# Designs tried in a protein design run: designed miniproteins, single chains, continued (4). Part 46

Each design is a single chain, and the fold is of that chain. pLDDT is the mean over its residues in the fold that is shown.

## One batch from the design tools (miniprotein)

Design m13575
Fold by ESMFold2-Fast:
Structure m13575 (fold): chain A 82 residues (1-82)
Amino acid sequence: MKSIKELELELHRLLLQLDPDTAIEVSRLLAKVDYYIQKGDIEKAKKVMEELIELLKSTGDPVAVRAAEIAKELFEKKISEK
């Protein structure tokens, strides 16, 4: 299975296929998720991830659905690794 860094790179490549406005917003939310994980605030990180997934789904873009799947896998891996 893919590493955290591999999933993150795939996610960013998928985001580059979305419109620039959506890609920028999602990237900011991803940075916020990482910030909360690093601070140990997993509950806030989960909330931001839910907002990110909803944003991607709301675009109506099939590429965004795959980006949401990769983002979810990435998040699960980040919170499970110690």
Scores: mean pLDDT 80

Design m13576
Fold by ESMFold2-Fast:
Structure m13576 (fold): chain A 77 residues (1-77)
Amino acid sequence: SEEAGARAHQLVREAETAEVAALLQEQIRQQALEAGWSEAEIKQRVDEARQNAPQVAEQLAQQSREEAKRLSELLRA
C-alpha cells in the first residue's frame, strides 16, 4: 500500500539522516583536532550539523546518484 511505502521511505530517510549526522560529527571532530577549535565552537558546529543533517543527506543521495550514472557511462565506454 502507499501508506506502507510512505512509512518505509520515512524510516530509510530517518536512518540516512542519523548516519549523515554521525559522519558530520566525526568530520567536525577531525577539523577541531587540526584547527584547535574550542569546546564551545565544536558544540555550535555539531548542533548546526544535526539541524542540517536532513538536507545534507538529501544532497549526498542526489550526488551519489549522479556519480553512479557517470561511473556507469564510463564503464559502458
Scores: mean pLDDT 75

Design m13577
Fold by ESMFold2-Fast:
Structure m13577 (fold): chain A 65 residues (1-65)
Amino acid sequence: MSDEELRKRAEEAEAQAEKYREQGDLSGFARAAGQAVDAYEALGDFEKAEQVRKRLLEAVAEWQA
């Protein structure tokens, strides 16, 4: 798989995660965010992967409050 395909997949997964978040679908958000993390890690972009993981943790904490 090319780096271009991985980057596009990661960006699409992030966009999908935000869409689920706007709809209040925590389960959908978590799955899409996880896909973005996996794609960024495969791309070697660990900084982006950590950023997405942090946003997922913050969203889960907010929804459990």
Scores: mean pLDDT 80

Design m13578
Fold by ESMFold2-Fast:
Structure m13578 (fold): chain A 68 residues (1-68)
Amino acid sequence: MKEELIKEIEKLLDTASPEQLKAALRALGYPQEFADSLSPELLRIVLRNKLKDATVEQLEKAYEALKK
């Protein structure tokens, strides 16, 4: 379920490395240049705000990037 995927992703955001956060943001359709411009704190904020607007496919890719 989309709601369950969002909850699992949110749990991983606090412990994810900067590289995992950048990969997750790219999975949501953002360019690498944008992801590289953000601090880890801003990466987490942007990801939290964009999860609700993402497709299930984008959320699944983001989850895979974060869990490694």
Scores: mean pLDDT 81

Design m13579
Fold by ESMFold2-Fast:
Structure m13579 (fold): chain A 75 residues (1-75)
Amino acid sequence: RRELAERVARAVEEKALEYLSQDKARMIGENARLAVLSGKSPEEVAEITRKSALALGASEQKAEEIARVAREALE
C-alpha cells in the first residue's frame, strides 16, 4: 500500500542521489512510487525505475543498480 510505495520511492531516491542531482533522484523515486501505487509487479516497477534513470542521464550499469534497489525494497 502507501507505506510500501513510500519505502520504494525513498530507497530509489537515496541510491539515485549517489549518481544524480536531488531533483533527478526525486523524479526517479516518484516514478517508482507511482508504479507501486498503480499495482505494477516488482519486475515492472524495477523496469520503470531503470528506464527513468536512463532517461535522466544514468549509465546502464547505474540504472540497473537503482532498479535493483527498487526490487529489493519490494521483497
Scores: mean pLDDT 84

Design m13580
Fold by ESMFold2-Fast:
Formats: C-alpha cells, sequence, structure tokens
Structure m13580 (fold): chain A 82 residues (1-82)
C-alpha cells in the first residue's frame, strides 16, 4: 500500500507541474498502473486498475495535455481513496 500511495502522490505532484509534458504524465500513469498490479493485495482490483491505466494511456494518445492530466488526476485520486 505505501508504494502504491507514493506512486499516486508522485503522479499528482507531476500533474501540478506546469512544465510537465504529456509523455511524462503518461509514463507516470503507466508506472502507477504497474505499481498497483505488483503491490495491491486485492488482485482483482489491481488488474482492474491496471486495465484502467492502459485505457487512460490509449485515450490520451489522441487527446490534449489538459485532457490527459484530467484523466491521470482522476485515476490517482481514485487509487488514493482505496
Amino acid sequence: MEKVKEAAEKLLELLDDPSATKEEVLEAVRELGKTVLEHLPDVTLGVGLTLRAIGIILDSENASLEEAKKLAREFAEYVLSL
């Protein structure tokens, strides 16, 4: 849980950085998805959250930086709510 929380908080910090690129945001989303899969005790929830991270990355490939940041923030906030 602590590693999952750290990854989600790191993503939120990156989202608050106005110099952060879309590539950096999507990389942090990928890292959070991987961390959730590796470290969340609920395997079913971990798989579901990893699939959501993949969905955000795919949706964000053709989206603006602002939309990508919005999707990433919603994902990080949801993970922190667990």
Scores: mean pLDDT 81

Design m13581
Fold by ESMFold2-Fast:
Structure m13581 (fold): chain A 85 residues (1-85)
Amino acid sequence: SMPEEVREALERPYREGLEAGLTAPEEELPAIREEAERKRRELQEEVDRLVEAGVVPDTLGLRLLLEQYDRYLEGFEEGVRRRAA
């Protein structure tokens, strides 16, 4: 089973994304999506740079942050879908 600390670290951003998708003004939804996608992309580029440099231990925290942004975006898109229905 996933460690409880890691589970909460992934459940929280999903809940935050879901809330944002459900409650944010409709006109703000594209900007929220774009900002989260941009931050995820920047983190991926940082991970790739560290891996290329051979600094594998420093990627662990960044990989968790990437997963947190993935969870946020999953929650956000679910919130947008539920709101549209």
Scores: mean pLDDT 83

Design m13582
Fold by ESMFold2-Fast:
Structure m13582 (fold): chain A 95 residues (1-95)
Amino acid sequence: SSAAAAAFAQRVKELRARAEALAAELRAWHARGVAIPPELFARADALLERLKEYERLLQEALASGVRSPELDRLWAEIEAGLRALEEAVRELGLS
């Protein structure tokens, strides 16, 4: 339904905003001379690339009416990845 499509789009938008905000925060701290572990940048970039691929697959699924089980697994991996990254950033004590 259009309402379900709008709800999915909103959740994707919110998670992307959170991931982009974390990546921006890490870059801002790095620009100020704070030593940020390079693996956190790699994890943030990987998360954003997975989100971009998820959005592409979601748009394809919405257009075709066919939903792959891989789409649900990828979303769960993205949500887990964001939570793990948020926890790692919190442990840096920079906020």
Scores: mean pLDDT 82

Design m13583
Fold by ESMFold2-Fast:
Structure m13583 (fold): chain A 71 residues (1-71)
Amino acid sequence: HMALEEAIRVAEKAGLTDVAGSLRKALELQDTDPVKASNYLIAAALIAVAEGHTEVLEAVQRAMREMDAKL
């Protein structure tokens, strides 16, 4: 919950609208379709890496760890 919402804020602050969009989809799907939510987190991480935004990548990785720890 918290880490994913924080990742969305960090992505929005960085202007990475595609990353923020993927993270919002992950947040919407986390309770109904965890596999699809995880795929959106992976997509967000890949875009952050490609764009060179280390702070955004770190926030997404924290969200991924939080989701994994609850599964």
Scores: mean pLDDT 81

Design m13584
Fold by ESMFold2-Fast:
Structure m13584 (fold): chain A 77 residues (1-77)
Amino acid sequence: DDARLRALARRAEEWARLFEERGDREGAEHMRRLAELLRAGLSTVTPETQQAYAQVQTIVDTADALRAIGDQLDAEL
């Protein structure tokens, strides 16, 4: 739905900023492209916007899992 697409686009933009801070311009450009495709999905659903949705969802899920592992390691130390 529209709210989910907007939330994922915002997440992709946040990751683009993080990649830029780290000097990863290529990663930042990739994340901005995904955010643009997700925003295009608000008006038109295409295979490209569906793939962008799946990619960002996977990235977010992976990042959240890695953060949880990091928090667990910090708690165990």
Scores: mean pLDDT 69

Design m13585
Fold by ESMFold2-Fast:
Structure m13585 (fold): chain A 85 residues (1-85)
Amino acid sequence: STEDLLERIEELAEETRELLRKAQEAIEQGDFEKAQQLLDRVLQLLGEMRGLAMRMEDQKARDEAYKRVLELRDELLELYDRLEK
């Protein structure tokens, strides 16, 4: 159901935010290997969230889920940029 898909996306979003926080801490500590691993895991979770959103039959819920994925992706890209500097 759309409700089950939204609940799973929320769980993945919470995990994604925690991994982004840990990646930021790793970058600040100079642990670039750990940061890379955490950011690569975030990329995988964003793909899973997008896949779940694609299964939603409600267009409005799907669009809102996609917007959330894009917002988290923007945070991921900013941290990748910090990793390469």
Scores: mean pLDDT 87

Design m13586
Fold by ESMFold2-Fast:
Structure m13586 (fold): chain A 65 residues (1-65)
Amino acid sequence: SAMEAQKAALVAQAKAAADQKAPGEEQLAIGVALAELAISEGGPIPREEMEERLAAEVEKARAAL
């Protein structure tokens, strides 16, 4: 499914970004959960818009920690 493919791609990007920063297991779990939430809530939206929303959620979570 197109939505599932986009979701998987953005989740993979979130994991890769978190891994590069070496934040540990908890940060990876948070990043993935937020990516899934942002994608699921928005439905099939343009990839660039999804990435922008994902980046905002990840940054928000990082600021909260």
Scores: mean pLDDT 59

Design m13587
Fold by ESMFold2-Fast:
Structure m13587 (fold): chain A 98 residues (1-98)
Amino acid sequence: SRKEKIEEIVEKFRPEAEKAYEEIEAAEMTPEEREAKKKEKMYELTLKVIDAVEEELGMKELAEAVRRVLEEQKAGNSVASPEVVEKLREIEERIEKE
């Protein structure tokens, strides 16, 4: 299924994510600085994953929707817009149908 292919792509980036988080946890910094670095790394890794999903699976619509969510979060919005949430729901339904 397309969900399994997405999971395989995510799995390819798991070692990089684990290493980055271990380095952040081992570094001497405040809890606030640690959380900020974790958020920055999560953003970077999520962009890499979604770029790979677009390139390997041709899922441009999903990639654009996820990038929009990430841009809103980076702008200080804690919740994705209703339009982006609706679009993601439609994409998930299509993925389930393959």
Scores: mean pLDDT 73

Design m13588
Fold by ESMFold2-Fast:
Structure m13588 (fold): chain A 100 residues (1-100)
Amino acid sequence: SPEEKERERLILEILVHRLAIGGEILVAERALPRLTPEEQKEMEELIEELRELQEELDELVRKMEEGEISLEEARERYEELVERINEIERRINELLEKRR
């Protein structure tokens, strides 16, 4: 059905985004030795928030695959998570840029 195809597309989009977050975490972790102790603490907190968001994305995919959530609710939840991810990524980038 069209709904099933849209669900599969959204799951794929979420999984790709989750992989992209993994890349952001790797970049942030590799920057830690170049930061001040205060910047390291802030960066470590931001990395932990990204890891928690990866877990929330995993749970959203699980709920979608198990039919525990509607496609409409899944889209709304994903949009909320994307906004949170973008906010954290902005803060990480600010820390990386200010050190240069």
Scores: mean pLDDT 89

Design m13589
Fold by ESMFold2-Fast:
Structure m13589 (fold): chain A 103 residues (1-103)
Amino acid sequence: SMKEYLEKLLKEIYEQYKALFGDKLSYEKFKEIVEEIAEILRKKSKGKFSEETIELSAIYIAGLLAGIPESLIPKVPISEEKLKELESLISEEEKEELRLKLV
């Protein structure tokens, strides 16, 4: 199911985060930050994207904001164009607040 795929992807990104940065965040706290990113995307996209696209993009963006090298972030089944559009919805101020939670 899509839910199982999302949970697997989230765990894979968290394991990369943990491998690079150690036990700075629990999986539960990392997941909360992903959910916060998804909420920002959901609110600002105003129904333009599916829930699946929003959640997949939030996981990918969390990896980027955490400082995980792009080569280590699992590929998501979303076009680069859509990912860039969704990432652009998050302000620099919001990105800085999210990075502080991931440090």
Scores: mean pLDDT 85

Design m13590
Fold by ESMFold2-Fast:
Structure m13590 (fold): chain A 90 residues (1-90)
Amino acid sequence: SEMREVIERLRKLTTELGVLEDFESILATAEALLKSGASKNVLELAKAYLEGTIEVLKALKEGLEKAEEVNKEQLEKIKPIVEEIKKERE
């Protein structure tokens, strides 16, 4: 099932991002639509929406990974300065 594959892709990506809880309602709705035998047009629309959501989350993941690396580099630069300030105040 193409819809099943998209649901599992979204579940995996939201789990990797640590936001699965925020997407449980969307995932439950998609599961219910698939289980209820919703019309082909409704399933195709739902699939397109979930695929769009996956693409947005992929872009967010890439942005967060880049931001985390930049923050790590900045923290390593700041840490020795903070330690010097502490020594000057002792």
Scores: mean pLDDT 81

Design m13591
Fold by ESMFold2-Fast:
Structure m13591 (fold): chain A 94 residues (1-94)
Amino acid sequence: SAAERATVEEILALLREMIERLEAGEASDEEVFETLDRIRELARSLPADARETVETYVDTIRRAVEEGDYEKAISAARLLGAWLGSRFGVPFEG
């Protein structure tokens, strides 16, 4: 739906900003966790398959950040963005 596409566009924008800040070494762990919580909240309005995928990747990103594995966190964020973009027909260039 148009509403689902708009929600996905918001999630993709948050993922792009998070990736950019992580790559720049400017993101605190707390900022990343706040962004992940926002993404999870937005995903609540999406179909079950998308909610489950978001939950899985959010958990992967959180754990990677907690372990200091920022390359893994960036990779997981890009994979989530690509999956959501493909699933909902929204371009993602993460």
Scores: mean pLDDT 89

Design m13592
Fold by ESMFold2-Fast:
Structure m13592 (fold): chain A 70 residues (1-70)
Amino acid sequence: SKSQARQLILQGTSYFILSVGYEIEGDKKKALQLLIKGYSLFSQSYALLGDTQAQQYYDQKKQQYQELLA
């Protein structure tokens, strides 16, 4: 639902804010893990809204950051 999508965006935004905090502190790995979580939630939100282009964009971002942890 649209309400569910909104909640996912708010949760993802919270992870992005936390990621910035860890990046400032120099914890690059933790910052990357939080970015991956944020992009995953954004991708799920846009999938619920039927926005395929936005969903694919955020899924690709998630995959890019996952590769950096390998």
Scores: mean pLDDT 89

Design m13593
Fold by ESMFold2-Fast:
Structure m13593 (fold): chain A 64 residues (1-64)
Amino acid sequence: GAAEALLELALKARLELMKRARELAAKGYKVELEQVDETRFVLTYEKDGEVHTEVVDARAELAA
């Protein structure tokens, strides 16, 4: 059902974001990964005074 699909997308998104965070940390970024709800994540990374923020919402993938 839809709830099961959302859980699968959330797990996939979390794994992909963890890999991305690891790659960014290896490049010298200060990285923070936050889960803001069951399907939404915020990835924040900074280097040399520049701050970048990416929002990933697994629910949006079901709408596409």
Scores: mean pLDDT 77

Design m13594
Fold by ESMFold2-Fast:
Structure m13594 (fold): chain A 88 residues (1-88)
Amino acid sequence: ADARALLEEGEKLLAAGEYLEAAEAYLAAARAALKEGDGELAVKAAKLAIEGAKGALKDPEKLKEATGLMIDAIGLMVEAELKFGIKP
C-alpha cells in the first residue's frame, strides 16, 4: 500500500542522511496511513517524521522547512491518536 511504500522510501532517505527528504516521506506515509485507516502506522510514521525533521534542523538553510514539517507531523500524530484511540 502507498503508506508502506512511503515509509520504506523514508527509511532509505534517512539511511542516506537526507533528513529533510526522509521527514517529507514519513509525513506523506502518516497521511496515507490515516486515509487507509491504519492509526498505528500513522502514529509510527508521524513520530519518524519528527525524528527526520530534528536531523534536518542541524542545517541552518533548512530550519524553516524542517520546523514546518515537525509541526505538521505532531499535528498528524495527535489526530491519529485521538481518532483511533491510541495512547500518546
Scores: mean pLDDT 83

Design m13595
Fold by ESMFold2-Fast:
Structure m13595 (fold): chain A 83 residues (1-83)
Amino acid sequence: AEVSVTITGLSLEEAEELARKYKEKGYDAEVHKTDVYKVTISGLSKEEAINLAKEYAKKGKLATVDIRGEKPIIAKNGKIFEL
């Protein structure tokens, strides 16, 4: 399944490092700036996407997992929520 993760609330340094790591692994990773920096990583497995979202939720960030054909999953404060 086509899977992406968007992680928000990053510093510029955190966003650039996260995007660099996943680009080196052959994934699409984009840095976006609105009120805060966010990174979207595409082409992940469902397991890798959920694990990455959980990792950043534990760090106090908001992460959204988008899975083709499924409702998005939100990770916040170490918890997983279905929309």
Scores: mean pLDDT 78

Design m13596
Fold by ESMFold2-Fast:
Structure m13596 (fold): chain A 64 residues (1-64)
Amino acid sequence: VEDAEKRYKEAKERFEKEKTPQAQRELMSALYDLSRAYQAAGDEEKAKEVRKELFKLAGGTDAP
C-alpha cells in the first residue's frame, strides 16, 4: 500500500504542475494501482474514494 500511495502522491504533484497527457496517464495508472491496493487491504472506503477520483479524472459524468 505504501508504494502505491507514494506513487500516487508523486503522480498527482506532477500532474498538478505539468497538466500534460503523459502526467495524466501516469496519475490514472497510479490511481488504478492504489485502488487495487486498498481493496486488497480491505480498506473499501479509501478504495471507493480512489475509484471516484480515477473516474472523474477519466472524464466520467455519472457516479460509479
Scores: mean pLDDT 74

Design m13597
Fold by ESMFold2-Fast:
Structure m13597 (fold): chain A 85 residues (1-85)
Amino acid sequence: SEKEKLLALVKKAYDSSKQGLDLTKKLAEKGDLKSMEGAAKSAQKFADYALDLAKKSGLPESQEYAKKAQEYAKKAKEIAEKAKK
């Protein structure tokens, strides 16, 4: 169904947001601040996309994945802000 297709897209966006967080951490450790900011922004874009898709799906599971994606994006932003010292 369309709801299940949207849930699958939410899960992909969630995975992409998590990858963005992991990349942000790795780039922060290397001191690549410009690429780090790009990775953190990418994590947020996928998290926002997951939230939009979750609203369209209406499934509680999709809303849970979108919430976790937003948490990954928030962590990526926090890491990026701390690394700018």
Scores: mean pLDDT 88

Design m13598
Fold by ESMFold2-Fast:
Structure m13598 (fold): chain A 68 residues (1-68)
Amino acid sequence: AAVEQLAKELELSQEDALAIVKAYCADPANYMVLLKALAEHVPPTNAAAPSLATIQALLKQACQELGY
């Protein structure tokens, strides 16, 4: 499921990933702005991090799986 995949991509627990998904589904614009800001302002962290596009796709899929 998308929540499990998102948890793996972000190295989070299933519960933490679910909380992030619920926050994104409630206000995707604010969450995506925050995520982009973190990606731009923390450049020395994780060269192997998954792409923003991959994370966004998983978030959208997880919203659908949760019935949003």
Scores: mean pLDDT 68

Design m13599
Fold by ESMFold2-Fast:
Structure m13599 (fold): chain A 69 residues (1-69)
Amino acid sequence: MRLSEEEARALFDIFDRDGDGVLSREEAVELLQQTFGLSREEAEALLDTLGREELSREEVVELLTRLGA
């Protein structure tokens, strides 16, 4: 499914449970698993390519729109 930037932002907001404007690694793994049906190992491997412990809203939007293309 093609994800728009607005859909990606809405998904970020759902998984940003503490409202701090970033996703933890665990929250990002859950987002990828639920959105794309990735395994935990696949989601973690993808996040490892980014080299980040936390993802900003903009980084999540870029990631989700790139995967949903």
Scores: mean pLDDT 76

Design m13600
Fold by ESMFold2-Fast:
Structure m13600 (fold): chain A 104 residues (1-104)
Amino acid sequence: MSKYEKALELAEKAIEHLLEAQRAVDNKDYETARKHLDEVRKLLEEIAKLFPIFEKQVKEGLKHIDAARAALDAGDYEAAREHLQKVQDIVEKIYIYIKMLYDI
């Protein structure tokens, strides 16, 4: 498996975990939402190890993961959803960029 194929798979898994985290928040299952955020963190860190060029974008994503967790702990579920959406936007941009590089 190429580094590109592996990074695309990691990004797809991160998006799936973010969608499950959003669903868990909607269902008021905040513990499940936190577990999915922990998995997204690990996946983003693995992407940065494969492609150091994404370190800035990964750090921004990790900041939004931390903010989402803090919002969940504070009972600010609207802020948590906004931060989850920001993480998803970052992961989708990383995915598009990796795919562009792979198609070269």
Scores: mean pLDDT 88

Design m13601
Fold by ESMFold2-Fast:
Structure m13601 (fold): chain A 76 residues (1-76)
Amino acid sequence: SEREELLEKVQELFLKAREYYRKAGPDNEKARKLLGEVSELANRAVQLADSGAPVEELRRIQEEIEKKVKELEKIA
């Protein structure tokens, strides 16, 4: 389903964010904050999916995560 595909995408983006943070290094405060934000958004996506929230809301969260992951990539 579209919901399942979005959750899979969110999980992939979270793993990618963790990899970029690792490459940026533990002293990179901006990378640490971005990873934290991605983690919170990923957890929210799971909670919203479990509660039956609209697919459009999950898509907005996925898009927000994607933007933060792209910012992390530039730092790494």
Scores: mean pLDDT 87

Design m13602
Fold by ESMFold2-Fast:
Structure m13602 (fold): chain A 67 residues (1-67)
Amino acid sequence: DGRKGAEAAEKAGAAGAAGARESGLLQADIMYKHAGPEAGEGARRAVEAGSDAAAAGRWGQFASKKA
């Protein structure tokens, strides 16, 4: 369960890091227009800082709850 899931998630994260970066940039642009500058700026900074899609996605959800 969680054991292999965590390992698979890390492998997917590493392989998807490059794809997630581009996907995250696209999503940050959508969030900028849709959710406003605060959410979009946070997501954009996370992607530009070289974070994974999982981290950027979780941060976006976290910021949305706090905002």
Scores: mean pLDDT 59

Design m13603
Fold by ESMFold2-Fast:
Structure m13603 (fold): chain A 90 residues (1-90)
Amino acid sequence: SLDKKIEKLFELTKKVVEKLGKEKIEEMLKDSSETRDKEYIELLKKIFEAALNKDKKELKELLEELAKKEKVPVEDVLESYISLLERLVE
């Protein structure tokens, strides 16, 4: 379910921050999105901050906004973001 994936994202975000620190993750998210527009990068930063704060309501709204921008299902956006963070902890 979407809720289970959001819980996974909260735990993964915590692990990534504990390993690399917040500033390094924000830099890596920007670098991973260098071919994307400014609005996309700012939206990813907001998603990261909401996940770090365990703000489920804000996180859902931001993921839906990104899904609309990308014209894909919200679950696909969530899976892509989880995969990006999993690479950062390897």
Scores: mean pLDDT 82

Design m13604
Fold by ESMFold2-Fast:
Structure m13604 (fold): chain A 86 residues (1-86)
Amino acid sequence: SVLDAFKAWLRQAAERLLERLRAKDKAGLYQVLQEIQARFDAVRPQLSDAEAQAVQQLIQDVAKVVAEGWKTGDVEAAEKRLAEIL
């Protein structure tokens, strides 16, 4: 499904976010987060309202984990939390 394909892609994007955290590349983090939002916006019309709301919440949760990882420098904690929510 479109939802399953997006979630699979989001897992790959999360790996790129972790790489940017390890590299301490703030611009790269923002770029990947923008790519996630742009891809969600592109697939949103193909999702039900409930699916779109769930994905939007998931993206917000990913962004919070990344923000915390940047603030603390604890990439291992960020990796564990992303694995739990994705």
Scores: mean pLDDT 89

Design m13605
Fold by ESMFold2-Fast:
Structure m13605 (fold): chain A 88 residues (1-88)
Amino acid sequence: LAAELTALLAALAEPERAELEEKAASLPPEEALKYAAEKVIELLDEVAAAHPELAEVAAAWKEAVKAYAAGDEEKAKEYHARAQALAA
């Protein structure tokens, strides 16, 4: 999940990615993860709006990211598995 959040941030346009990286670097690790998670959730909402066929996958990924940022590893695993199953 943390590596996947990093990969998603790396996919953003250069100016937006640089701003997110600078903000995350200025925060403690737990707060940086929460900030990155919030930005990934915003991106997933945009993807779901532009691509309704991906809405279920995006929704499952949002719940996985929220759970992971909250420290709920079991819920994060559950929603991550759901997102992977929907994407398959």
Scores: mean pLDDT 68

Design m13606
Fold by ESMFold2-Fast:
Structure m13606 (fold): chain A 94 residues (1-94)
Amino acid sequence: MSLREQVLELTRELRRLAEERLLPSLSDQGQAAVRATFEAAEAAARDESLPDARLRLLGDRIRKAVEALRAGDFEAAERHLLAVSLLVERERAA
């Protein structure tokens, strides 16, 4: 499996876990922000122009969010999701 395929699988797992475990506890605005982060992260992972180093960094941030959600550490999960959001915003601005 390619690095890109691995990161895309991580984005899908993140979405699944967040929809199951995190989103029901958030406000409508919080849910919209988290869903926007998933869409931006998937778009960044699908961008073939994204360098491998950036793709690895994105994957690492997503993996940390997934691990936090699996552990039930929703405060850590929200911090890692914010880090993903900031990273993908930076890539769009470049």
Scores: mean pLDDT 82

Design m13607
Fold by ESMFold2-Fast:
Structure m13607 (fold): chain A 92 residues (1-92)
Amino acid sequence: MELEESLSEEEKEKLEEIVAELRPRAEAAYAAVKTEAERQAETERLLGEALARAEKVLAGASEAEIEALSEAEKAAALARYREQVAAELAAM
């Protein structure tokens, strides 16, 4: 039911790396914005980048593993990951 329950350690490391790279970029982007609308636009851009990278990680895992996640399970995992990243960006 949780993302961590469905992914290998290698996939988890790649997803954590995406979040680690996102943090300093988000801080720099938010320091440069002057309005709430600009902050929201940067948040959506950063979320889009993180999700695109996470989608590639999950796609690569599906190609490598015999018991690969279904498309529905991958979509659910990406939705949970998006929620997690959005919460971290909102906490900044």
Scores: mean pLDDT 71

Design m13608
Fold by ESMFold2-Fast:
Structure m13608 (fold): chain A 85 residues (1-85)
Amino acid sequence: MKLLSPGEGLAVLKEAIERGEIKEEELEKAGAGAASIAKDLSEQTGAPAEEILERIKEEMVNSGLSEEDAEAIKERALELLKEHG
């Protein structure tokens, strides 16, 4: 699989947080958005993208998303990062 554009994935992720839920068909795009953010922040901070994804998950929960949905997005983002390096 390939990462989607950061703008598209980020928009889907923000909408899911505002609703407090993620739909199964949105998981791919939301995961790609989270992966893109984690990769960008990893390049800027030097922290591993996996550690940044843990922080992104916590921020999603604090912003209104369920722990279950936030974990699903994190797991999908981690899979995409492993496929793309």
Scores: mean pLDDT 76

Design m13609
Fold by ESMFold2-Fast:
Structure m13609 (fold): chain A 75 residues (1-75)
Amino acid sequence: MEELAERIYRLMRELRASRGPVAAALTASQLAELLGVSQSSVTRALNKLVEEGRVAKSTSGDTTYYIALDEPRPP
């Protein structure tokens, strides 16, 4: 789901830019609610973004948080 992954990444980047990196950390369920899509679809898109190095995954207890990363610019 490239389109959903791009929407999630853009939203997360905008939140990081406005709120700073710590306050921009979101759960899959929060992203699903904001985007009006299923949590499983969001989780799949987030996993793809993590594999691409575009999003970081952090777990605290039973809750997993995600945050957008800056990618290194090619030389």
Scores: mean pLDDT 73

